# Designs tried in a protein design run: designed miniproteins, single chains, continued (5). Part 75

Each design is a single chain, and the fold is of that chain. pLDDT is the mean over its residues in the fold that is shown.

## One batch from the design tools (miniprotein)

Design m18580
Fold by ESMFold2-Fast:
Structure m18580 (fold): chain A 85 residues (1-85)
Amino acid sequence: SMEEARARAFKLINEANEKIKKLVDEAFTLYQKGDYDGALAKLDEALEINEKVLEAWKRFLEAYRNGDLEAMEKAIEELEKIIKE
């Protein structure tokens, strides 16, 4: 159902936000240790994940607005792949 798909998408968005938060926290720890190159690499990874997540979320919301369950499921699969990377 669309309601179940929405719940799944919300869970994945929360998981993505936690992954981004972890990368930002790791970057801060590296910065405190003077590893600026490592800190920047972690921030770049966080930015890349955030961009992909927001694009997939946008696709999900467009599909939800149109009542397109198949497109919603495709956006959910995209979110799952991003999180597993």
Scores: mean pLDDT 88

Design m18581
Fold by ESMFold2-Fast:
Structure m18581 (fold): chain A 112 residues (1-112)
Amino acid sequence: MKEEAKRRLEEAERRIKEAKTDEERARALVERAWALLQLGEYEKALEYADEAAKLGTGEIRAAALVARGLAAYKLGKYEEARRDFEKAVEVIAKIDAEAAERLRAMMEKLLA
């Protein structure tokens, strides 16, 4: 929903300003990127997801890679999207095997 996405965007902006660690900043940037994806702002989503992927680790990094991959996909950058989804699957597989399978299925469907 666009209203929910706008509220999430405003909260993420605030958390980015208040972040004291790379993990806190990465988490806030992931939320910002996802909100921008929901609003159709794909180029901005790609930019913030890229920053989040560089700062985050584990689940946060995987979420950032998924957001970056989806933004790249929406912008027609299919090879970049595939690479990002594959890296996200690799990261998540070490944490949650079922989530990794679900993400792999989504990637195969989108890039078929």
Scores: mean pLDDT 85

Design m18582
Fold by ESMFold2-Fast:
Structure m18582 (fold): chain A 89 residues (1-89)
Amino acid sequence: SEKKEIELKKLEKKLLESLLELNIEKAIEYLIKILELKEVDQKVIDKVKNVKTTEEFLNILKEYLESKGVEKDQIETILKDIEEELKKK
């Protein structure tokens, strides 16, 4: 559905924006909405809802990006950018 694809792109943009702002709570919220739209297994969605550490969140984010076919080097760059932003604050 085109409507579903448009909504997915909006949520992906909001996820990226929240990550750049280091708003992990908002990033988790948008990631959950993305996974729900993609009809991912409820068990995976529940794992995201129960994330307790930044490390757990980054691991889930890495798996999500890999599932979208993002190249390893690009994933490493994104994760490094998030870590560098954490060091600035």
Scores: mean pLDDT 75

Design m18583
Fold by ESMFold2-Fast:
Structure m18583 (fold): chain A 90 residues (1-90)
Amino acid sequence: DKILKEALEEILKIVEKFEKGEISIEEAIKKIKEVLDKTYEKVKDDEEARKKLAELHDKLLEVYNKYLKGEISEKEFAEEVKKIAEEALK
């Protein structure tokens, strides 16, 4: 849970940087992927944390696929990612 909380807080900071115009959407997506990849390595021995991380990753991939299909804007992508991360922090 603490490792997942750290990853979620990092994702929220990445989204905030994008919303402030400090990074592009492409850079935000890249950084989110890097956070997920590092977090998988950290939770490899924690079955519950890996299960929660996989669920988070699946939700983020669904939002990313909507963005790639042009179903949502860059702003809506950021808002949906933020909502997913905030809900997971509960």
Scores: mean pLDDT 86

Design m18584
Fold by ESMFold2-Fast:
Structure m18584 (fold): chain A 72 residues (1-72)
Amino acid sequence: GDARAGAEKAIELAREAGKETATGAMLSQAGNIAGGGGHAAATGAWDLAKSRGKETATPEEIREAAERVEAA
């Protein structure tokens, strides 16, 4: 698994759907594709979005979650 690859895939899926932010479903799909660290990064991004009362995660939040996984 690769946390950065998962983050990039989530952002790509959002862009392909014509959106600036990724939904929970897009984050879950990207994490499953990347595996390992990518799954952890997707979960972290979704938790951040939920804690802030949002339905979607921004590219910045997704990348921040991936950096936290890589630092661990």
Scores: mean pLDDT 78

Design m18585
Fold by ESMFold2-Fast:
Structure m18585 (fold): chain A 97 residues (1-97)
Amino acid sequence: MEEVKERLRRLVEEALRAKLEGREEEARELLEEAAELHFKAVLEKAKKEKLPTLKEMTEEELKKFEEEVRRKQREEVDAFLALPREEVERYLELIEE
């Protein structure tokens, strides 16, 4: 978990820097990579903890759940990229300092 958290922090930090530098496309790619990594980590933890909802899910239901979560993550990435410069700079300061 700690290694995943550190990698997520690095990806978000790089994405924020890319956005501030006007590299919008690179920022999007980095945020999408962070979202995918986070999703895989959460899903793996949920499977290891044997959550009741996951135990009772069919393969089709699990696939639909994963697709819905990934869709929501894409929407969150788009919202993050729409943040004003001042808010992005403040967020970077909180991560770096």
Scores: mean pLDDT 70

Design m18586
Fold by ESMFold2-Fast:
Structure m18586 (fold): chain A 64 residues (1-64)
Amino acid sequence: MKKAVFYGFTADGKVEVIVEEVKEGEPIKFIRPDPASEVNALFDPEDEELVEEVVKKAQEYKDV
């Protein structure tokens, strides 16, 4: 299955998200996103909805 994963921050502070293929039964990679207002996402158009969810969660952590 495909999952959108927070990968890090760019030098200008944008949230970087990558869609990875995760096999059934493998450990899920959980990375706590730092709150950010901008986004830099590397993904296929078909996976846009998955990326939007991760970006929304990253923004919800704005209160650090």
Scores: mean pLDDT 52

Design m18587
Fold by ESMFold2-Fast:
Structure m18587 (fold): chain A 68 residues (1-68)
Amino acid sequence: LSDEELLEAGRRLQASAARLAADVGEALAIKYLVHDVGLSEALARRLVRGELSDEELLEVGRIYVESR
């Protein structure tokens, strides 16, 4: 996958994580991201809060694609 595709995957996961956190709460959203995607708790927390840079979103997209 290209860096553009990985960044897109990271951004899609960020949007999904934000919606999940809005629905079930931040703590449960973080738990799902850690268990289903394999993100660290710290990275998952920053993802649901929209605190990640494009470089970090690219890394998240890479982890997400590898988990599938």
Scores: mean pLDDT 82

Design m18588
Fold by ESMFold2-Fast:
Structure m18588 (fold): chain A 80 residues (1-80)
Amino acid sequence: MLSDEEVYERLLEIVRMVRAGAPKEEVLAKIDQLAEEAGVEYKVTILPDGTLLIHGIGEKGQKFVDLFNRAVAEEAARLA
């Protein structure tokens, strides 16, 4: 099972891919792979404007979303 640190590092890579202009399909595939390896369940809602909403299921899923939000905030701060 992946540690929180390993999950966070891989989420940072995914966030960097998004910022580099990676297609949503590739991004979702990477998130899916990581969630499967981490043993978490989640749901994604794609809004009409293209925004991705990620909802974690259960304690592990919520922690996964919290780590994802942290990675997004960290990369946003790095580029400000």
Scores: mean pLDDT 76

Design m18589
Fold by ESMFold2-Fast:
Structure m18589 (fold): chain A 82 residues (1-82)
Amino acid sequence: MKPKEVTPLDAVNGEVKILSDDEVEVGGVILRGPGLGKYDPRAIRQALAARFAGSTRPLKVGERLTLDLPDGPVEVEVVEIK
């Protein structure tokens, strides 16, 4: 049955889907952060790749992380893992 955790590598290799101005889906993970959905999908993917460089720690629902986006750092929360 599908695990409720995603490796950082699986997350950064997933398709980035803009769900709203504040929410995106990547690699089966829904992330929420202020204005997150206003960034280019490539910028979001690059920020995730930089944040998780070499990390093998699984993402979990309720986890918070900071992404270095073009307009500055954005705190995001893992809302759901599909």
Scores: mean pLDDT 71

Design m18590
Fold by ESMFold2-Fast:
Structure m18590 (fold): chain A 96 residues (1-96)
Amino acid sequence: MVDELFDKLGELARKAPREKVEEFLKLLYEYLRAVIEGAPKEEIEEIEKKIIKMLREVFGMSEEEIEKFKEVLEEVRKEIEKLDKEEVLRDLEAVE
């Protein structure tokens, strides 16, 4: 579920200035958009690398906290994959 992602975002918002939180949210948005649009693996991995760098360097997260965040991103990715399959099914139903 995406609830874990929102919980983690709430924790991050308490640890850094607003400007850094906004920069992080922009990167997270770019990551989710790239996954939804089926961007190349190397593009998705570069965005993820930037997210991890901010978690380590800006938010001061431990490696354990970063690994938990990666697990949440992977679950969100799986949920997006399910949505894409439902959209494909809807498109097929629209074409007799």
Scores: mean pLDDT 72

Design m18591
Fold by ESMFold2-Fast:
Structure m18591 (fold): chain A 86 residues (1-86)
Amino acid sequence: MAYKISITVKPSAANAAHALAIGMQRAEEAGLKVLGGEINEETGVATLVVEAPSLDEAKRLAQETKKEMEKAGLEVIDVKVEEVEL
């Protein structure tokens, strides 16, 4: 199953790119397949699409990613996880 993880950080091109990099690293460390990634510099949204066995594992990745972003000094505003069909 594929899941879209959208994390909103304080808007900045550098912050959105950094957030995506953290998300990709956490997905790789969790052994999940990364299908895609995107940033929106205007809104501060970093989007990661991963293949995961369950929604609970995708949500766990999102929570771990948020924690790593906060450790890196990023202000996390919102976290959203959605199931997507590809």
Scores: mean pLDDT 81

Design m18592
Fold by ESMFold2-Fast:
Structure m18592 (fold): chain A 75 residues (1-75)
Amino acid sequence: AEEIRKILEKVVDSSFATAITAGVIRYAKAGDVEKAEEVVRQGLEFAKKSGFAKVTDEEMEKALEEVRKIAERLA
């Protein structure tokens, strides 16, 4: 949980990072890595549109890849 939150805090505000992390943990532990990844993608896109993310699309994709690898380990 803490590892995912720290990755997301690099690209979004702490409040968004915490909410996204909770969703990722929930779906990853259920064995649904695809839904865990979808939670990250939707959360980051929403934060970007709302002005709570100051990152390039490349930085978002890097965060997605890092979180997905952790989600795969939790599943």
Scores: mean pLDDT 77

Design m18593
Fold by ESMFold2-Fast:
Structure m18593 (fold): chain A 69 residues (1-69)
Amino acid sequence: SMEELRERALEKLTAYFESQGLDAALARAFAEHVVREVEPRLEELEPHLDDDGRTFALRASEIATGRPP
């Protein structure tokens, strides 16, 4: 479902940002921002749910901006 995809993307991005040294609240806020930016194209992240956190974050950034960071 779209709700499940959104939740999994948010969780995966939050974990990635925490792994980069952000505190839990800030990591969650960044993840929420990214998910909002990709919302219209959220389904494009579904094939990438099995990717590692860095690769997933990169794909989310590419979708959000329409280009690599």
Scores: mean pLDDT 81

Design m18594
Fold by ESMFold2-Fast:
Structure m18594 (fold): chain A 63 residues (1-63)
Amino acid sequence: MSGGEAAEAAAVAGLAGDAALARRYGEISVQSGSPHGLEAGRAGAAGDAEAAGRYGRLAWQQA
């Protein structure tokens, strides 16, 4: 799994209200070298769809 894929999964999980899953995928994204994955997961968990999508796209570009 690439860092970008994990970051996108974190954003989707966060938007769905699954904070634990969002953090898990965010951690995978960071381990893959994409720190924006954790930001995407946190934003999604907070209900900020715009921020979650933006950080997910940034992580995808870094993957």
Scores: mean pLDDT 76

Design m18595
Fold by ESMFold2-Fast:
Structure m18595 (fold): chain A 91 residues (1-91)
Amino acid sequence: AAAGKKYLEDLINELKSKLEELKSKLNSETNPEKKEILEFGIKQLEKLIKQLEELLSDDSLSAGTLKFQGDILNGLASIVLGILKMLLEQL
């Protein structure tokens, strides 16, 4: 019901969807260098999702703090995904 928690839940679900897309790419990838890049990116994204889930489970945080920290973690996830796309397209 709190807007901050729903916002984090929606972010977590979106990032989990992107994580599954990366895992699908890894499963079909035959280039060893691209596999290493995908594996690294998957690990970084899983870490960020875990941090978002830990924020969601912390009942002591205000809705504003949840949104602010969630926005930062989502921004970091977007940077990771953008760098991965750039590196994979250059190989």
Scores: mean pLDDT 82

Design m18596
Fold by ESMFold2-Fast:
Structure m18596 (fold): chain A 77 residues (1-77)
Amino acid sequence: ELEKAKAAAVEAGDQAAQVALELGDQETAERARKLKEEALKSDVEKAQKIAGELTGLGQRLAGELALREAAEAAAAA
């Protein structure tokens, strides 16, 4: 239960931080790491909320990376 919620937050946080670094956004990567650490200190409800926030952040960052790559491909063609 709690361990599963914490594991989800760690996974989502690591993914969000990695994508943020690929975009050159060190500030967002640091924010993702801080949220991950906070989830590890939290109860199950707060850990689940943080995992959801980190998952949403990761999805948005992945979308930005995809748009950047598509624009670069279009410019190269």
Scores: mean pLDDT 79

Design m18597
Fold by ESMFold2-Fast:
Structure m18597 (fold): chain A 85 residues (1-85)
Amino acid sequence: MAKVRVEEWEGASGVRYVQTYVEGDEEKAEEESRRAAEANRAGEALAATLVNGQVADNAAMAEALRIIEERLRAAREELEKRAAE
């Protein structure tokens, strides 16, 4: 049976991220954690821009939400590709 694993980490701005994976190998688990760390750093850079920076209106917040939605869509497309086999 495939094992489902939940990865959780905290960014520098105190934001906590949770990611769910389906894993079979320990080596793959390390690679997935590495990818999650890269995504976390990108999210931290965006959050720092929104919080410390030039957030003048709702457009910046809407853009951040759009990026999150796009990441969810990419994950869904990956699942659909696997289901098609």
Scores: mean pLDDT 60

Design m18598
Fold by ESMFold2-Fast:
Structure m18598 (fold): chain A 74 residues (1-74)
Amino acid sequence: SAEEARALAERERFGTEEGLAAALAQLAEARAFLAEVEARGVPATPAVQEQIARAQAIIAEVEAALARAREQGA
């Protein structure tokens, strides 16, 4: 299934040094974007709202995957 394929891809992504570094960079980029939007007071246009929703989804997905990986490693 698509969900099983995604879970496998996530395990491979977080199982490598390069994949983990890329995931952390993606998390940092999403967080930086949200901080910039908040700091600059950018108007909540539909396009900006879509970008905020995407950034929040990335943060939630990566943080959940990292938390699972850390719990399995402990």
Scores: mean pLDDT 73

Design m18599
Fold by ESMFold2-Fast:
Structure m18599 (fold): chain A 91 residues (1-91)
Amino acid sequence: AMKKVISEEAEKLVGRELAEQAADAVVGMYERGQQSTPENRAAVDALFDALAGEEGRALRDRLTREAEKESPEAGKMAAAWAEAGGAMARA
């Protein structure tokens, strides 16, 4: 479910293919503790760069809430990333 939320929100910012790769990487790392490839890392970075922007702010808020609904730990992680991304986007 968190993967679905991330992919749906991120596809609007970075396109469907990168959004699915990033969602798979995030969920896989937290559920399986594995599968950190250079390609997945690049997709995750692209997702969070896009989410840090102005167009991603409302979508970041939604995905952090949905992630927390699926798992408290995932919610905390998503909220921390959204907060860090938002701070870094200030320039």
Scores: mean pLDDT 60

Design m18600
Fold by ESMFold2-Fast:
Structure m18600 (fold): chain A 63 residues (1-63)
Amino acid sequence: MEEEKLKKEVENAEITGRTAGLYGLQTGIDVTVNAAEQGSKLTSPEASEVLRKIAEQTVEEAR
């Protein structure tokens, strides 16, 4: 059960992470904090890590 939900949450985390990363281009340090906090709203720890990583990658790609 959780396996299927985890995959969907990871996909949603990737999309959400990109959006958070774009927002964080103006905020910088708050990107990691916001991504981690949003990850807490996800039921899966793995999805939380994906969200944070994608947000950081989005900021990195913009520099």
Scores: mean pLDDT 62

Design m18601
Fold by ESMFold2-Fast:
Structure m18601 (fold): chain A 69 residues (1-69)
Amino acid sequence: SEKLLEELKEEAKEAIEAVRNNDLEKYREEVSEMVGTAILLTSETDDPKVLQEALDIMRKTEKEIEKIK
C-alpha cells in the first residue's frame, strides 16, 4: 500500500508537469496510470487512512491542474 501511494504521488507530479509543459499525450498517459494505481490501491487495502491519503492526492492533483489551465 505504501509503495502504491508513492507511485500515485509520482504519477500525480508527472501529470501536473505534463500540463505545465502543454504535453497532452504525456498528461493522458500519466492520468491513466493514476487511475490504474488508485483502482489497484482500493482493491488491495481496506485501511481507511491509506484510502483517505489516496483521495487527498487525487483531489490536490485536480486543484493544481485547474490552477494551471
Scores: mean pLDDT 82

Design m18602
Fold by ESMFold2-Fast:
Structure m18602 (fold): chain A 59 residues (1-59)
Amino acid sequence: MTLMEKVAESTVRGGLDGGLSEEQVIETTATLLQGFFWLSPEEARERAREILRRVLEER
């Protein structure tokens, strides 16, 4: 996994464990990806949704 993917997965898992909704997890993860990896808002949300789906399926 890339560093970006590991950071996004960690943020998704932490958000879900902390009781955030799926929508809040997507927004939080997207904000982090924009800040650290310079993704556009659209790209960041798409990546966050993809990672959220994978995390939910792997659990």
Scores: mean pLDDT 79

Design m18603
Fold by ESMFold2-Fast:
Structure m18603 (fold): chain A 61 residues (1-61)
Amino acid sequence: KEEAAKLAEEGAAKAGGKESGKKGGRYAQDVNVREATRAGLAGKGGGGAASASGEGAKFAQ
């Protein structure tokens, strides 16, 4: 299940970056969308938002 774990990690990271289609950010969830969105953009190309100091780069290795 090592390959499945790898796919799950990548899928989870991308799902976090696209959580906008999950919740919406009403009150305290706004900070979550910013963090997830930036992490997703950093993993996608690292050219959009400020690449996270460790989150996006971590799983991008």
Scores: mean pLDDT 51

Design m18604
Fold by ESMFold2-Fast:
Structure m18604 (fold): chain A 65 residues (1-65)
Amino acid sequence: SQQQILQQMQQFQQDSDQQIQQLRDLAGQASRAGDRETMQQHVGQASQTLQQKTQFVQQAQEQIS
């Protein structure tokens, strides 16, 4: 149902946003410590998670439209 898909989308967005924020916080900590490699790794992971979130939301929206 449309409502079920919307609820699943909202939950996935919240979970993904929390993961992205966690990774950005870790990247910030690594940056302040001068660990550029760890910082770049976490930034990369955050970008991948954001892309996955965008694709999931787009697919879910296509199912309800």
Scores: mean pLDDT 84

Design m18605
Fold by ESMFold2-Fast:
Structure m18605 (fold): chain A 60 residues (1-60)
Amino acid sequence: SATEERRKKIRKELEEAGKRVLEVVDQGLKEGLSTFEILQRIAEINDELTEKIKKIKEET
C-alpha cells in the first residue's frame, strides 16, 4: 500500500539522518568544535531530512 511504502521510505531517511548526526557529533568532538557548531550542523541535517520527508509524503 502507499502507506506502507511511505513508512518504509521515511524510516530509511530517518535511519540515514541518525547515522549522519552521530558522525557529526563524533567528528566535531574530535576536531574540538563548540557545542553550538555541532548543533548547527545537526540543524542542517534536520532541515534536509524535513524536505526529504515532505517530498516522500507528496509522492506517496
Scores: mean pLDDT 85

Design m18606
Fold by ESMFold2-Fast:
Structure m18606 (fold): chain A 64 residues (1-64)
Amino acid sequence: GPPPTYTAEEVAAMFERFARLLGLRLASVEILDERHLRVTFADGRVLDYELAGVVTDAPARLEF
């Protein structure tokens, strides 16, 4: 089927939930373009991530 579509808020919420399940805290999620994002954790670690889906309202930044 077609790739899944997300809003920036939905993607940020998903990463926040995953971080909590792993015992981690998020500081921010920056949506760089429709497929690429940067996750910053409260401990200062940064993860660059490519989505299998598309973010419809990129670019965006959400802080936690």
Scores: mean pLDDT 84

Design m18607
Fold by ESMFold2-Fast:
Structure m18607 (fold): chain A 95 residues (1-95)
Amino acid sequence: SPLEEAARAAAERENIDKEKLEELREKGIRAVEEGDYHTALALGIQLHILGDHESVREIGEKAREAGAERTAEILFELADLDLEGGLEYMSKVRT
């Protein structure tokens, strides 16, 4: 069925996108573990732009656990904002 084929193709694209987002999330978490908060923040911003707010929040949680309070604060704010709000917030934040 053409409808079933389209649904399958959409699911395959979603799975590929999920794998890429997971790689970015893992890199962000690793950056926090290594004390590279600048890279963690950059990856969090990239994930936010890509619409993965859950991964941004997870990196923020890891930053808070590591004692990086300012990095965690920025990541949690980004996770709660839409794309437009996040870009406006980042224009005002100095890191």
Scores: mean pLDDT 79

Design m18608
Fold by ESMFold2-Fast:
Structure m18608 (fold): chain A 55 residues (1-55)
Amino acid sequence: TDVGSLLKELRSLGLSDSEIETLLKELLSKVAADDITADVMEKKLKELLSQVKKE
């Protein structure tokens, strides 16, 4: 799963790119700075998508 596909799904659920970025930054703030990679970003986007879908 790539970031682009996850962003499209989140937008289809009513989230703007700005909202996604803000929420993602909050999730990433709980991760060690050195561990913030593209893979971690994808994981956090998937977590956010799962949370929004359960709402």
Scores: mean pLDDT 71

Design m18609
Fold by ESMFold2-Fast:
Structure m18609 (fold): chain A 97 residues (1-97)
Amino acid sequence: ASTQTFTLTVAVGEEASVTVTASGDVTVTATVTAASGDGAMVVLESGGDVLAHTPLLSVGQSASFTVDGVSGPITVTAMNVGSAGTATVTVTVTNVS
């Protein structure tokens, strides 16, 4: 299965997203590598439905989740839900092309 890795930088009140095509069980791992505020959340969506999300992650924190049986286009969105600053998130997604 193919793995893709993305670096997303998100200012307060902004979202940064990538769209990939899923084929089976998808694992998303998110790590906040830099932040000048509270950090970021990562959300997985398919067809406009939220399938899973991380908690708010601070610098150096990681979270991972798996969604079983996903097919077709999925969107991975990093959100800075803090009150100030920017966050940089590294996101790794498995079973995607």
Scores: mean pLDDT 81

Design m18610
Fold by ESMFold2-Fast:
Structure m18610 (fold): chain A 68 residues (1-68)
Amino acid sequence: SLEELVAELEERLKDAPDVEPSEELKEAFQGMHPWALLQLADEEAAAGRLELAHQLYHLALERAKEML
């Protein structure tokens, strides 16, 4: 559910810096479902690309909350 997705995203971001996703990032991933953004962000985090991962988590959280 979207509520479970929001909880997962908030847990992943609890110790992360408050970074707003850029307009370029929002456009690049336009139309991508929040669950797909979470999976992509997890892959980026696993690869050590934490800045991109955090931006993708924030984008997923923004979209999930808009869909609620």
Scores: mean pLDDT 84

Design m18611
Fold by ESMFold2-Fast:
Structure m18611 (fold): chain A 64 residues (1-64)
Amino acid sequence: GERVRVTITTGPGISLETGKIYPPGTSFEAEVLSESSDGTLLLRDLATGERILVGRSHVRLEPL
């Protein structure tokens, strides 16, 4: 998928592998794996390889 900088603005992201919480204000580089029709994003953190679930309305995405 596309490589983007993710900024979590309102809702937390959650790692599917570890349960790690990505709180509002967190920024990281990710690959967009999928976007569902309900607005859920599945991302891969490029630094850790972890998959992150987050709401599309809760993030800002910027192209790398």
Scores: mean pLDDT 83

Design m18612
Fold by ESMFold2-Fast:
Structure m18612 (fold): chain A 83 residues (1-83)
Amino acid sequence: SFEEKAKEYDKKAAEAAKKAEDASVGAGRAVRGTGDGLDGVIAGEDPEKVGEKGEEKAKRAKTPEEKAEGYAAASAAYGFGAA
């Protein structure tokens, strides 16, 4: 159901947000990524696809900042999908 899918997205958003926060602490600065995830979904992309792309970016990241940005984008996309 849509309700079950929304709960799954909320969980994925929370998990991605925690990973972004942990990576951001390692970077020693605020990171951007939330806007990228929201912009993708607002542009009509599937929240699941945008979230997956954000997680993939985080996994390929060479710096803590890039990792945090990827997870922040994933969190924003999954959160939008839950709404």
Scores: mean pLDDT 69

Design m18613
Fold by ESMFold2-Fast:
Structure m18613 (fold): chain A 58 residues (1-58)
Amino acid sequence: GKLARLIEDAKPKDKPEVTIPKGTELEILEEIDDEYVKARIVSSGAEVIVEKSKLEEL
């Protein structure tokens, strides 16, 4: 998938109790809709649903 980085802190749609810090690198796996993507956190391997507007593609 495409590599991306969070440009601000993000709370995953599927795990709103968790905060992923700004600067975290993610691999985009799938587009869910116009607002959200399914992505894998590169450092942990965890899969999360995050807002596209909070990602910068690398």
Scores: mean pLDDT 83

Design m18614
Fold by ESMFold2-Fast:
Structure m18614 (fold): chain A 88 residues (1-88)
Amino acid sequence: GKALDLAKAALSNGKSGNATSAGELAIEAGDSIIKNKIKNEEAVKLALEAGSEAVKTGAKSGNKKGIALGIAGSLNAMGAAYENGIKL
């Protein structure tokens, strides 16, 4: 679904060094999960991994915006898990 596709794109961007895009896409994935009100365990896990990857990549590259967005994306993924009763 759209949430899972966004989460996969977020993680791919994080792994390729695009911390800012990874964080932004992770936030969008979490928002999509909340809006759809469905249990998307894989999408939540991937969005959380993408947020973590954005923080790591941002720290290595000195991208403070990427770090901030990665933290926000991780928190948004955790919020999405809570809203949909997904256990992390």
Scores: mean pLDDT 80

Design m18615
Fold by ESMFold2-Fast:
Structure m18615 (fold): chain A 85 residues (1-85)
Amino acid sequence: MTYEATVTITYENGDTVTVNATVTVNEDGTTAEVTFEENGIKFTLKNEDGVKWEESLKTGKEVPATITNELDGTTLKAKVKIVPK
């Protein structure tokens, strides 16, 4: 399933960023990919093992995730909250 959503990212240093994104949950419901673009830069978010993306989608709770910058391949860990529009 695909959702248009507001995504809030909380970095390990406590900084927070809110962006508009498209969230795609895989057919098995266990994995979600979040794609957003900012100033032409694309990022992919993947959930960490043992967390549920559908919990965030239903309740607006933060889930641990790895963020990959597709421009340079840099990865970082953050907490991600997804609120469907």
Scores: mean pLDDT 70

